# Designed miniproteins, single chains, continued (2): the designs that were tried, part 86

Each design is a single chain, and the fold is of that chain. pLDDT is the mean over its residues in the fold that is shown.

## One batch from the design tools (miniprotein)

Design m6989
Fold by ESMFold2-Fast:
Structure m6989 (fold): chain A 71 residues (1-71)
Amino acid sequence: MSFVERVKEIARLAKENGGDAKKAGELLAKIFSLMPEEEAERVANRAIDLLKQGKVDEAIKFLEEAVEKAK
């Protein structure tokens, strides 16, 4: 799946759960730019899983920590 599809999915799920869709999408886009695609996909899948559970704040924090770790 392309990173564009993953970014759209995360933004949609964040919005559906009352979170900041733009911030979630921007964080995932940074993750795909900073790490190999396979690692970025694992991070995306974890964040999507958290969002599906309604854990928006945990998903955003996880994405922020993943971006910081990848710097």
Scores: mean pLDDT 80

Design m6990
Fold by ESMFold2-Fast:
Structure m6990 (fold): chain A 90 residues (1-90)
Amino acid sequence: ISEEAAEDAAKSIVEKVLELAKDKKALEAFVKTLEEKGYTEFAKIVRLAEENPEKAYEELKKYLSSLSPEEALELGDAFALSVVKAYEAV
């Protein structure tokens, strides 16, 4: 996808992850759902966001920029489901 879209998405993702990280059950449900969907590398970057948001943002921009539009949509769907599962866990 475009660099601008990747930057905007990375920022939104980091902000959402930090919000979810306020509840450990929510964050674990979120990460587990991503891993179950096969987004293992993305899940690693998500975990990094709690420890180092700036580094996670840079890694996310790189990851998202490597995706096709179709892959980005599939990741978006998995992300949305993972957020729902996080809220169900609390």
Scores: mean pLDDT 78

Design m6991
Fold by ESMFold2-Fast:
Structure m6991 (fold): chain A 66 residues (1-66)
Amino acid sequence: MEEEEARARAEERGLEALDLIKVANELVEKGNGATGTGTYKGKKYKLTVEMDADGVAYITVEEIPE
């Protein structure tokens, strides 16, 4: 049923997005220059945090080629 498919897709997206968000939050706590890896939609991504002079965190996301 379409309802079951929509639910499964939403759960899959939520789970994968939560992994990236969790990694991003952990990197921000570690501070400027911290790096980590997370998974989104079956692909691996490298995350890098950079902090400016005002303490604003910027996260760069780069796909890891396989």
Scores: mean pLDDT 67

Design m6992
Fold by ESMFold2-Fast:
Structure m6992 (fold): chain A 85 residues (1-85)
Amino acid sequence: SMSKEELENLLEEIKEKIKKKDIEGVLGSLQKMLELLKKLNDPELYEEVIKRLQELIEYAKSLKDEDTVELLENFIKYIENIIKE
């Protein structure tokens, strides 16, 4: 679907920004992703995104970028709280 393609594009943008250590860019892409997820309101897509963000956390850990790890962990926690509402 178009929405799934948009989520995949945002996840790829986040990965590229992590590689460049562009923390502000990562935050911007995460905010766009959050807006899209809220619009779609699909619990299955939230679970898929959480899994993909966990993979990005492992990638950031491999780069020893603790600030990005913390940002992504906080974002996952925020999404999990939205799902519970």
Scores: mean pLDDT 84

Design m6993
Fold by ESMFold2-Fast:
Structure m6993 (fold): chain A 95 residues (1-95)
Amino acid sequence: SEERLKLYNEAFKKAREIGRRAAQLAGLDPELVASKFSEAAAAYFIDRKKGEELLDKLTDEVAAQAPEHADEIRRLGEEAKKYIDELLSKADEVE
């Protein structure tokens, strides 16, 4: 449905936004990290557990590049997981 596609697009948009914010804290390329977070969101569509594991791994890799901001970067990763899970759960209920 149109509503389901909107929720999927919102999940990708939110993943990219959070990835850019994490990248800026770590002094990394914002668009590159946004793309990687988007890929993690795509993995959530196939298997939520694998998507969560991939996002956690990416978040840890970004946090390792900026130890002084590691806690904030990990909080961003948790925000991404919560938001993506919420949007995908809503998408699963739309018929």
Scores: mean pLDDT 83

Design m6994
Fold by ESMFold2-Fast:
Formats: structure tokens, C-alpha cells, sequence
Structure m6994 (fold): chain A 77 residues (1-77)
């Protein structure tokens, strides 16, 4: 179901954001950590929208979330 897809996607994304934040923290890069946290907040809002969206719109929102996760990964590098 779409709900199961959303839950699985959110679990993966949460782990990736936590890893990015940990890398920024370990590097003492507080600016990167703040930017990753801003992306995490935006991602949370998109997941909230996906829960009440159509299946087609939910998939588009998940693709947007994937782009933001990739941005967080690059910030942490």
C-alpha cells in the first residue's frame, strides 16, 4: 500500500539524515548541521503532505524528498 511505501521511505530517509547530521557534528561544521536540520524540517513537511495526497502526488513528493536528502548528503561531505 502507499502507506507502507511512505513508512519504508521515511525510515530510510531518517537514517540518511541522521548520518549526514552526525558527519557534520563530528567535523565541527555547525553551519552544515544547521542547513541539514533545515532540510530535515522541510522533508518532514513534505511527508505530512504525502499522507493526505493522492498516490500519484505522494510519489512526486517522495521524489522531491529524495532530492533534498541528496542535498543533505552533499552538505555533509
Amino acid sequence: SMMEELEAHRARVTRELEEAARKAYENGDWEALERIQELADRIGELYRQALTASDEEARRLLAEIDRLVEEARKIAE
Scores: mean pLDDT 89

Design m6995
Fold by ESMFold2-Fast:
Structure m6995 (fold): chain A 74 residues (1-74)
Amino acid sequence: MEEIKKKLEELVPKLFDPDPEVRLQAAREIQEIAKKYGKEVVLPIAGPQLARATDDPDPEVRKAANAALKAIGE
């Protein structure tokens, strides 16, 4: 559990990386963690930043961020 929290803390800043591929990978990895560990783990660490990522200029990043929020929102 602690290793997953640390991974989330490392991924969250990558949601705002200048490289859109880095942002996309971060959003996708957070989505996979959300699917496996649920909102109790992901929401307090990544929730607000994922919400901001839904306004990303890259449409694939927006799609991945929305998918991660949906996985948390279950």
Scores: mean pLDDT 82

Design m6996
Fold by ESMFold2-Fast:
Structure m6996 (fold): chain A 69 residues (1-69)
Amino acid sequence: MSPQQLQEQIDQGVQDIALGVALTVARIVQRNRDQLSDQQIQEIRQDLIRLAESAGLSPAQIQEIRDAL
């Protein structure tokens, strides 16, 4: 395996974990929407988007997180 192929596998693993965490948090927010203020929901949304961007998720994966909230 080339060093580039190994790096791609590591990056994919990090992205998969970040997406899974973000979608899990989004599901918890949806289940408890009546207990959260609009401001709290917006803050959580921004935090999840920052997590996704920092992990290098694609625009499509970031949109999936936005749609899950």
Scores: mean pLDDT 82

Design m6997
Fold by ESMFold2-Fast:
Structure m6997 (fold): chain A 78 residues (1-78)
Amino acid sequence: SEAEKKLEEIVEKTLKIYDEKGYISSEQWKEFGEKVKEVLEKDPELTKEIMEKAQKYALENPEASVREFLEKLLEIIK
């Protein structure tokens, strides 16, 4: 769907920032959240399902790196 493609682009862009800088700033996390919210407004059920799976992964893997979390998000979306 268009929502899945947009979420994938958002996550891939954030991964690229992490690879280039070694971290994601608080401001960049805010931008990430705002872009995810825009997708949520267009397809709430799909976005909720993806975010619930992502939250479960984060809770079960509290030691996972930012990179590992973002890579898992891409797997969930695809």
Scores: mean pLDDT 81

Design m6998
Fold by ESMFold2-Fast:
Structure m6998 (fold): chain A 114 residues (1-114)
Amino acid sequence: MEDIEKAANEIRKVVDELEKAVRDYASKADPSTRAFLERLVEEVRKAADEFIEAMKKSPEEGKKAAQKLLDTVDRFVRALEALARVDPSLQPAYEAAKKAGERIKKIVEELLKK
């Protein structure tokens, strides 16, 4: 439980930092792009919360929810990569998402080994 709570706090902090970075760097993007990116951040936050709750129930449920979280993060990073190729002003948002994804993956992998 203590390890799960620590991982939960670390993941939430990473998602909060990602949300702020996307909001700041996508502030000049068109409204549709901003709404799309905000939705992707919400999907990552939801998948992270589901992973934390699954880990509290069992390691098996946690492992399944971890895959969904990592897949959700990967989709977000790939979406921003594609958008940044068309709009270079989104390159900092892509770098922030890539870094956040790597941090979340590390936290998830370390927690699953405990």
Scores: mean pLDDT 83

Design m6999
Fold by ESMFold2-Fast:
Structure m6999 (fold): chain A 82 residues (1-82)
Amino acid sequence: SMTMAQVRALFDLAIRAAREGDMGTLEGALALLVNSPLLSPEAQAHVREAAAIVAAVPPGEGLDEAQRARVVELLERARALE
């Protein structure tokens, strides 16, 4: 089972990946976070919104500046709740 320390590490990994344009790492971290039962409902809502933004990006493309800023904001808000 995933621990809260692993959840925090996944948030840090996802935020870094979003900032650096590492789509594969971002997608992988978000897939684990979206399915984590350890997140509060508010944190889950922020992670789901971030995952929806990432899922809307066409294959082979990265986040634009507005998408990156929003994904980072959502993940930082979710991390702050945990």
Scores: mean pLDDT 88

Design m7000
Fold by ESMFold2-Fast:
Structure m7000 (fold): chain A 64 residues (1-64)
Amino acid sequence: SMAAMEEEIRRLLAEAGLDEAQWQKIVADTETGLGRKLSLEERLTMARVAALGRREREEQRAAA
């Protein structure tokens, strides 16, 4: 359901260390660059990438 996807996005944003204002800016900047609104699936994919990126940076810092 849409509500389940929105809840997953919220959890991923917490993992990424992003607050609501930062996330709204990222979405708005992306939509401006594309010239269109993002779908819920695209927003979910972006949130997953953000969370993964933070994990990779933390692992790289721990390894350095």
Scores: mean pLDDT 84

Design m7001
Fold by ESMFold2-Fast:
Structure m7001 (fold): chain A 66 residues (1-66)
Amino acid sequence: PIVLTAEAAGVEAKVTIEGLSATITLLKPASDEQARAADDAAADKFIEALREQNKEEYEKNRELNA
């Protein structure tokens, strides 16, 4: 498995990729209220950008496995 660690807006995110399966674990040290918007927006945007760039690779992997 591939394990990636990302940091966004003071929030830490762990991304574990296992072929077709991806597990994302978010680590936020700040308060829930203030960290929620930053964590969700930053982490979601960061992960979404990574998925967009890897989307083509994911689609090819799924086609090969299908």
Scores: mean pLDDT 60

Design m7002
Fold by ESMFold2-Fast:
Structure m7002 (fold): chain A 98 residues (1-98)
Amino acid sequence: AVDLNEAFLGVAEFKEPITDEFIERVKEVVAENPEALSLQIDKEKGKLTLVARTREALLEMLQRIYEIAKELGYPEPEFTLIDNASGRSERLEIKLKE
């Protein structure tokens, strides 16, 4: 069992169905990050929930996911970050690299 009390949760909501191609690329991003703890995907709702050990790792993965989403023509998702230790949540603005 993973202790999630000190983890960071990131939620990305596209509000539309996502494709298997996008899901496969998201899974690769998560698999490449050693600080990733879990990934939950609701394909029909277009909702992704990521859990990471650090805020930095979470933001890195969310930035890469947003880059992939933009490349595949998806609208900008709503990003929310939850600091599970403090219970604080904030809406994130993820900046893409030029």
Scores: mean pLDDT 78

Design m7003
Fold by ESMFold2-Fast:
Structure m7003 (fold): chain A 118 residues (1-118)
Amino acid sequence: SKKEIIKKYIDILRNVLKAEQLAKLLENAKSDEEAMELYKEIARKLAEVAREAGLEEAAKEFEEAAETGDPEKFEKGVEIMLKEPLSPVTLILKRQTDPSAEEENEELGKKLEERLKK
């Protein structure tokens, strides 16, 4: 069901990627349709981050997740990125565990919501 897919994305974001603010963004979505558009947008942004890092296989998995909504593709992308030392995902995780980075992560969440309301 759509709700089970959304729960899988929340679990990956919270427990694998440690992206608590992004997980909360999906939990606070007004509808299942809004949550689906949110996780697809997150996947698109992570594909861009992966490509900038030269992680083409991770970028492909995130692009497929963005098109299909497949949480297994999203999880594979995250796993590939986390295996690379000094990857942009490692930097994002360091920022999310750093209290000084909380404000920047909130702005990213707000910008994702604004793009979905347009």
Scores: mean pLDDT 72

Design m7004
Fold by ESMFold2-Fast:
Structure m7004 (fold): chain A 94 residues (1-94)
Amino acid sequence: MPRIVSQSPDLVVEEGETATLTVRLSQPADEVVWYRQKPGKEWEEVARFPAGTEATLTLENLKPEDSGVYRAEAREKGSEKPLSSGIGTRLEVK
């Protein structure tokens, strides 16, 4: 079963910069879905990519509104149930 075994560390970046968040999987997955949670809000899907053993989310031209906790889930194609979920990476844009 694919499991998320590592995640990018928490990041503090300046407005207008690019951030890259990476997760590694123990085995290949069909896809990785990235979620973001802002304070006082539900988790929202922000990106979905076909994946092997690694998935990277690149966030360009960052604004303070992009701050939040970003979490990846490994999934099988056509299934809404996650195979594995990461703990999350906190992104702060200043």
Scores: mean pLDDT 79

Design m7005
Fold by ESMFold2-Fast:
Structure m7005 (fold): chain A 90 residues (1-90)
Amino acid sequence: SKLDLVKQAMEDLKKEVEKYVETESVEETLEKFKLLVEHLSEFLSEEAKEKVLEITEKFIEEAKGKSKEEVKKLAEEALEEIEKILLEEA
C-alpha cells in the first residue's frame, strides 16, 4: 500500500541518517539529511514539499554546533514530523 511505501521510505531514511550521525561529522550529517529529504520531496505535492522543507530548515539551524547525541535526537524529531506529513498525504 501507499502507507507501507511511506513507512519503508521513512525507515530507510532514519537508518541512513543514524549511520551518518555515528560515522561522519555533524556537518556531513546535516548535508546528507538535506539531500535525502530533497529527493523524498520530489515525489510530494507542493503543499507537503513546503512543510517538509520548513521542518528540514528548522532542524539544520537547531542542529548546527550541537553534539552528535543532540543532532541524533533533533533528526529523529524532524523525521517524525516529516513522516506525519507523508502519512497525511497518503
Scores: mean pLDDT 81

Design m7006
Fold by ESMFold2-Fast:
Structure m7006 (fold): chain A 104 residues (1-104)
Amino acid sequence: RPPLSPEEQERAAYLHRLVLELEKEKDKEKQLKLMDEMLELMREHPLTAADAMQLLLALAILKPKLSKEEFQEYIEELRELAEKHLSPEDLERILANLDLLEAE
């Protein structure tokens, strides 16, 4: 794959910082706000597979604190956003990771 552009690298780095903040946060409501901020970024901008991977990491960190219903809602939203923004090749990789996360 070609290397990410500087703008794509900055967006992925910003999302990674939000993931680190989410991991450090103990309050579920604040963690949900961070997740919602990351999802809004994916809706407003055509994000890369690297950005989608940061959202997967955030969801994995949240999984133990979410109900099955809350977790399923986030899985469905991430699938919809990935289908909307990613190439077929990147989509296949991200969907495979979502399926693995759901199966655990």
Scores: mean pLDDT 78

Design m7007
Fold by ESMFold2-Fast:
Structure m7007 (fold): chain A 88 residues (1-88)
Amino acid sequence: MLREEALRLVERGLELWETDPEEARRLFEEAEALLRELVEAGAAPEEVIALLEEIYKLILEKLGIKVKISEGKNTATGLPALKITPLE
């Protein structure tokens, strides 16, 4: 249940991102909080990872974020890029 709610929040945030990016960010924050609660409640880590992967894929595809990852794992837009070092 909480899992589906988190996905729904992300989907809403993605739709609002182009019109109200501030509200979209708030929805994303709420989704992240729900995911954290799921992990703390004992949800399987593999299940949470799968959800995060789907969420990230949706965000990257919808927003078209232009970033390059130095690690080379993701050749497309990567929001989870903590270490963003674009190549020359």
Scores: mean pLDDT 60

Design m7008
Fold by ESMFold2-Fast:
Structure m7008 (fold): chain A 114 residues (1-114)
Amino acid sequence: MEEEKRREEERRKILQAIGLLIEAMGLIEEARLTAVRMYQAGEDLDTIRAKVRALLEQARRSIDEAKELLPDDETIQRAAANLEKRIDELEALLDSDDATFAAWIAEEAARLAR
């Protein structure tokens, strides 16, 4: 009985952590897609940057929650680190000049069209 409850609790925590990481991955892809869609709609680059940053901040919160839920799970910690690296790379693009950022949006639009 107690061992079954322990296994059920551990399974629930694993599923919750995986769900949070899937949510973070979805938010990262939504950020990329949002940048392309807003640019195609004629939105200014600063407005695009602000919206993309907000989505990446939501992704970081989901990652942090997953890491706190299973701090000793190597697989969850490694998956979280990989997603954090993707966010860091996107934030570096947001911090770049307008020409570099616009060029990246054009390349991302070409990627999504395939």
Scores: mean pLDDT 89

Design m7009
Fold by ESMFold2-Fast:
Structure m7009 (fold): chain A 80 residues (1-80)
Amino acid sequence: TKEDREQARRLLKIGKELLRKGKEALRKGDTDKAIELFNQAIAAAEQAMKLAKKSGDEGTFYEAVDVLADALGLLNTAKS
């Protein structure tokens, strides 16, 4: 639905912002905060993917996949 598409876009925006904040926390040496933020970005991206797929918004779906991939890679780096 149109509502699912708008929700997917909002969740994608939230995921991107959480990813940015996580990168900032990691740069400042706040590893625990970075891990927390990356886990939140993963959750937001997964919900955005689900709603984007349901609404047929392929663009938002693939942008959410990119956020998920980046967050997972950074989470692995933060845990190392």
Scores: mean pLDDT 89

Design m7010
Fold by ESMFold2-Fast:
Structure m7010 (fold): chain A 118 residues (1-118)
Amino acid sequence: TLSKLIEEISELLEKMFRETDEEKIEELVEELKEKIKKLAEVIKTDIDNADTDTDFAKGVVRQIKKQGVDTKEKREKLAKKLEESFNKALEKAKELILAGKREEAGEILTTAFVDALE
């Protein structure tokens, strides 16, 4: 479900921010990229029928719909923008975490998510 996918992304982000092992951080970044790819696919294929049982997931769906997902082309553009923006932010966040700059890493990821939905 979309709600479960958003929860899994949130849990992986928290785990990444607490991790100190470089190899494990790289594994978490790759797992996050796969989850973001799945989120992009949900946006592209069937956002209107997405399972949203939490206020957070409903908020995310509302922001996605606000971007004009009424056509397949608009959904594909939004999905691509979200995936590309978040993947770039994850690579930068990885560098910041490895440098001990975890607060800055959190700001980059938050900004990338907000910007992708505006």
Scores: mean pLDDT 73

Design m7011
Fold by ESMFold2-Fast:
Structure m7011 (fold): chain A 74 residues (1-74)
Amino acid sequence: MDEWVERLLRAIREGAPEEELEALVAEILANAEPVEVMVIQARVAIELGEEISTDSEEKIEKAAEEVRKKMAEA
């Protein structure tokens, strides 16, 4: 959990390309449980509260939507 949050925060803060952020989110979705993905997303959002990026917000929202969809299917 903490490792994913740290990697995602670092990528966002270092200005990683959108493709790299999308790949990292995909890795999280593939390896973490839906609840864990929600926790990662929430922690990243809190840490980024002062650093607003449209790309970062979009990727975080997309991850939340995927988790909500999978939870609805359960």
Scores: mean pLDDT 66

Design m7012
Fold by ESMFold2-Fast:
Structure m7012 (fold): chain A 70 residues (1-70)
Amino acid sequence: MEEVKKLEEEAEKYRNKIDELRQGMDEAAAVAAKVSPEAAEAVRNGLQGLIDDYEKKADELRKKAEELKK
């Protein structure tokens, strides 16, 4: 089932990106906080928006893979 594996691989890519963003968020925000608290918040908000977008894409891909497995 190459199609299922393709969808799972694509979802995995988004999950890996989310994990990287989450792991780096505190570090990036801490660096930005040296400039200003507003910069730290902007970094957190920007990364959270990207995480939310990737989570939606990963969920859609997972639903398609699940449908094909039936």
Scores: mean pLDDT 80

Design m7013
Fold by ESMFold2-Fast:
Structure m7013 (fold): chain A 80 residues (1-80)
Amino acid sequence: MTDDQIDAAVKAMRDSLLKAGMDEKTAQAVADRVRDKLMARKGTASPAEAALWVATEAMKAGVSNETASKIGQEVARVLQ
């Protein structure tokens, strides 16, 4: 995946977290953690692995399993 794809995916995730009712500060912190993980593994990570990481971080921040899974799938779609 490219840096531009990661930036687009992180933006899509942050926007989705805000729509789900997450506050700006928490949404930014989740976005930053996922961006760091994606950047560190951009040469080895699959879109499916990225989706799992996004869903896991969203769930840790209080998002429901259903919503977190949808956000993860949207990120995977942007990364392909």
Scores: mean pLDDT 79

Design m7014
Fold by ESMFold2-Fast:
Structure m7014 (fold): chain A 75 residues (1-75)
Amino acid sequence: MLTVTITFPDGSTKTIESDDPEKAAKEAIELILSEESADPTNLTGAVLRIIGAELDAKLTGEDVEIHIELKAAVT
């Protein structure tokens, strides 16, 4: 199982959870990439962390939980 909790720049949170790590990772990535106010460098790091968590859950068969904090773009 993969659980991804995302904190948006406005302070709101959304949780994506699935027993299919690939499905959870895909939904989480699509959600963060739709956030136009987020910093692009922070988005890139968040995507890589989600992919890493997906691979970890697939390779170990363990329950993996990650927290992603999205930062607002300042430039």
Scores: mean pLDDT 80

Design m7015
Fold by ESMFold2-Fast:
Structure m7015 (fold): chain A 74 residues (1-74)
Amino acid sequence: MSDEQEREKVLELVKEFQKFFDENHNLKESADKNKLLELKEEAERLSKSRDSFVRSVAGMLVKEIDEALEELEK
């Protein structure tokens, strides 16, 4: 995958993750844990990118998804 394609992909994952939150930045009750785990796996893959922007955004996304998963377990 080209660096440009990886940048587009990581931004797409960020947009997909944002759909799990309402207008008040609260995790939706309809949030699918399995879907969050799939997004985390994709973000972890991109965190190994050679592009520093992609690595930084993907690494941040992994941390944000982990926080959302912890919230669902409470």
Scores: mean pLDDT 80

Design m7016
Fold by ESMFold2-Fast:
Structure m7016 (fold): chain A 65 residues (1-65)
Amino acid sequence: SGAVRAEAKAISEKGGNDEEFVELFLRGDVDGAVELLAKKYHLSPAQQEAVRAILEELLAERAAS
């Protein structure tokens, strides 16, 4: 849903202030990045899937920049 996607995006943006999350994300370790956020924010499976989709979009945007 749109609400889950918006929450996932906000959580991913908060993750940008976490050095471990940023390192995993920059290495392209999307699974590791999602797992770290899931532990920190107690994400449901649906939220984890939404976060994965957002991180994949952010990686594509980073590659285009």
Scores: mean pLDDT 76

Design m7017
Fold by ESMFold2-Fast:
Structure m7017 (fold): chain A 58 residues (1-58)
Amino acid sequence: MKEKMDEEARKTAELLRQTPLSEEQAQQIIGIANAGRDKGLISQETADEVIAAAREAV
């Protein structure tokens, strides 16, 4: 499960780089990435990548 979730999260980060986000949308995505890491669904490295992509999309 964790490996599959990490792969999906990385694909999401790639899509985020192509989509402009509002600051509010970026904060929601950051919250989801942090929650996924805390629950052990994704790695810290993957969460950091998603967070960086969301911040870059603002």
Scores: mean pLDDT 76

Design m7018
Fold by ESMFold2-Fast:
Structure m7018 (fold): chain A 81 residues (1-81)
Amino acid sequence: MTEEERKKKIEDEANKKRDELYSKIVTQLNKEYETLKKEAESLPNKDEKMKEYIEQVRKKAQELVSKADTELKKFIEELKK
């Protein structure tokens, strides 16, 4: 295998892994957001609750992205071996 072929293989595998990880995060966050939105719509303080829920989802998104980036980095290092 040439160095160019190896580089392309690593890049292709990394892109697939990245897309899988981020797709799972987006799916999870969308489901959680829709659930919280429905709960907030039933409450008299809907706007205040929506602000709290958006902040919770934002913090969770940051944590999930951080974990995914760490996993992706380890995956790429394994591919280089």
Scores: mean pLDDT 80

Design m7019
Fold by ESMFold2-Fast:
Structure m7019 (fold): chain A 85 residues (1-85)
Amino acid sequence: SMEEKRKKTLEWLKENFEEFKKFLLEQVDELEAAGLTELARNVRKLLEKGAIEELAEVLEEAARRGMSVEELTELLKEKVKELEE
């Protein structure tokens, strides 16, 4: 099922986190270069905290709901704040 494939993907991401984190940090640098500075900053914070599952969850929710970049950025800020409390 789609859900089962998603679970396997998340497990793979957890097991290969350091390599995937390096790849994602390069993508974050590209977002920053494109002027999406606040989005890039909050994605970077989640990656530095090792919160790859939380990042994946937020991105999945945003895609499902058709959220704008601004709405995604606010959702990421909320998730960062929750993890810092």
Scores: mean pLDDT 78

Design m7020
Fold by ESMFold2-Fast:
Structure m7020 (fold): chain A 78 residues (1-78)
Amino acid sequence: DERIGELLREMGELTRRVEELGTPEAGELARRGLDLAMAGDFEGARRYLDEARSVATPEALPYIDELVRVVDELERLS
């Protein structure tokens, strides 16, 4: 599905932003969340993204919120 491909690309870009603007820990947690979402574990993805949010810089928070929305959309399309 082309739309799923677009969402996966957006998740990659958002994760890079979290890595660039956040802490290394927040970036690792966001990357782990992305990997779980790609594997269809949306509950696991949300848990890791919530943890990333708790250790992120204020500048990275909007990108983590965006990642949660993309994960929710992927789950709806599954």
Scores: mean pLDDT 83

Design m7021
Fold by ESMFold2-Fast:
Formats: structure tokens, C-alpha cells, sequence
Structure m7021 (fold): chain A 66 residues (1-66)
């Protein structure tokens, strides 16, 4: 839902500020969990994308899935 997308976006922006781009899978997992997803839900979502590193286009694709 929209509220989840807003929380995920805020946490992803935080990870980018702290670590730079591209983000690692573990950094994106941390952002998804901080936004309120369980580790199982976050892992299943990232497994659908099939990526280990996430540039700006990858993060947009992730957000479009929410």
C-alpha cells in the first residue's frame, strides 16, 4: 500500500545517505525490515528481483512492486 511504500522509500533514502550507491542486498533487507516487513517477507520480495546489488533503477523497480 501507499503508506508502506512511503516508509520503504524513507528507509532506502536513509541507507543511501549512510552507505552510498549501489546498496547491497543486506542494506535493502535492513530498510525493508525497518519499514515494517518481516525478514521472511523482505527476503521473498528481494528474491523475486534476483539481484545482489541495487542501483537507482533497481530501487525504483522494488518500490513499484509495493
Amino acid sequence: GEALRERVQDELVREVILHGMPLTREQVLAALEAAGLSRAEATALLDKLGKETFDSADLKALMDML
Scores: mean pLDDT 84

Design m7022
Fold by ESMFold2-Fast:
Structure m7022 (fold): chain A 88 residues (1-88)
Amino acid sequence: SIEERLTDEEKKELEEFVERYKPIADKIAETGEKYVTEEGVELDGKEFLVKVAEEALALLEEIFARREFTPEERAEFEAYKAAVEAAK
């Protein structure tokens, strides 16, 4: 599991990512409001979740660029990537 392979520092990066987006996701779920990006693009709930998932994949890719992927980590990452692509 990727989670089991993460260092304390890498876990903190992922926790900070979740903490950043969780309040926005919760607000969209509660109110149905669109999220407006800094560029002025309006995202509905589905589009926002896809954006968050793509940013999570980018963060994981940067973390794993610091070391070589194991076969298990690569398989888990590719599964996440496939799920995000299917959500588009």
Scores: mean pLDDT 73

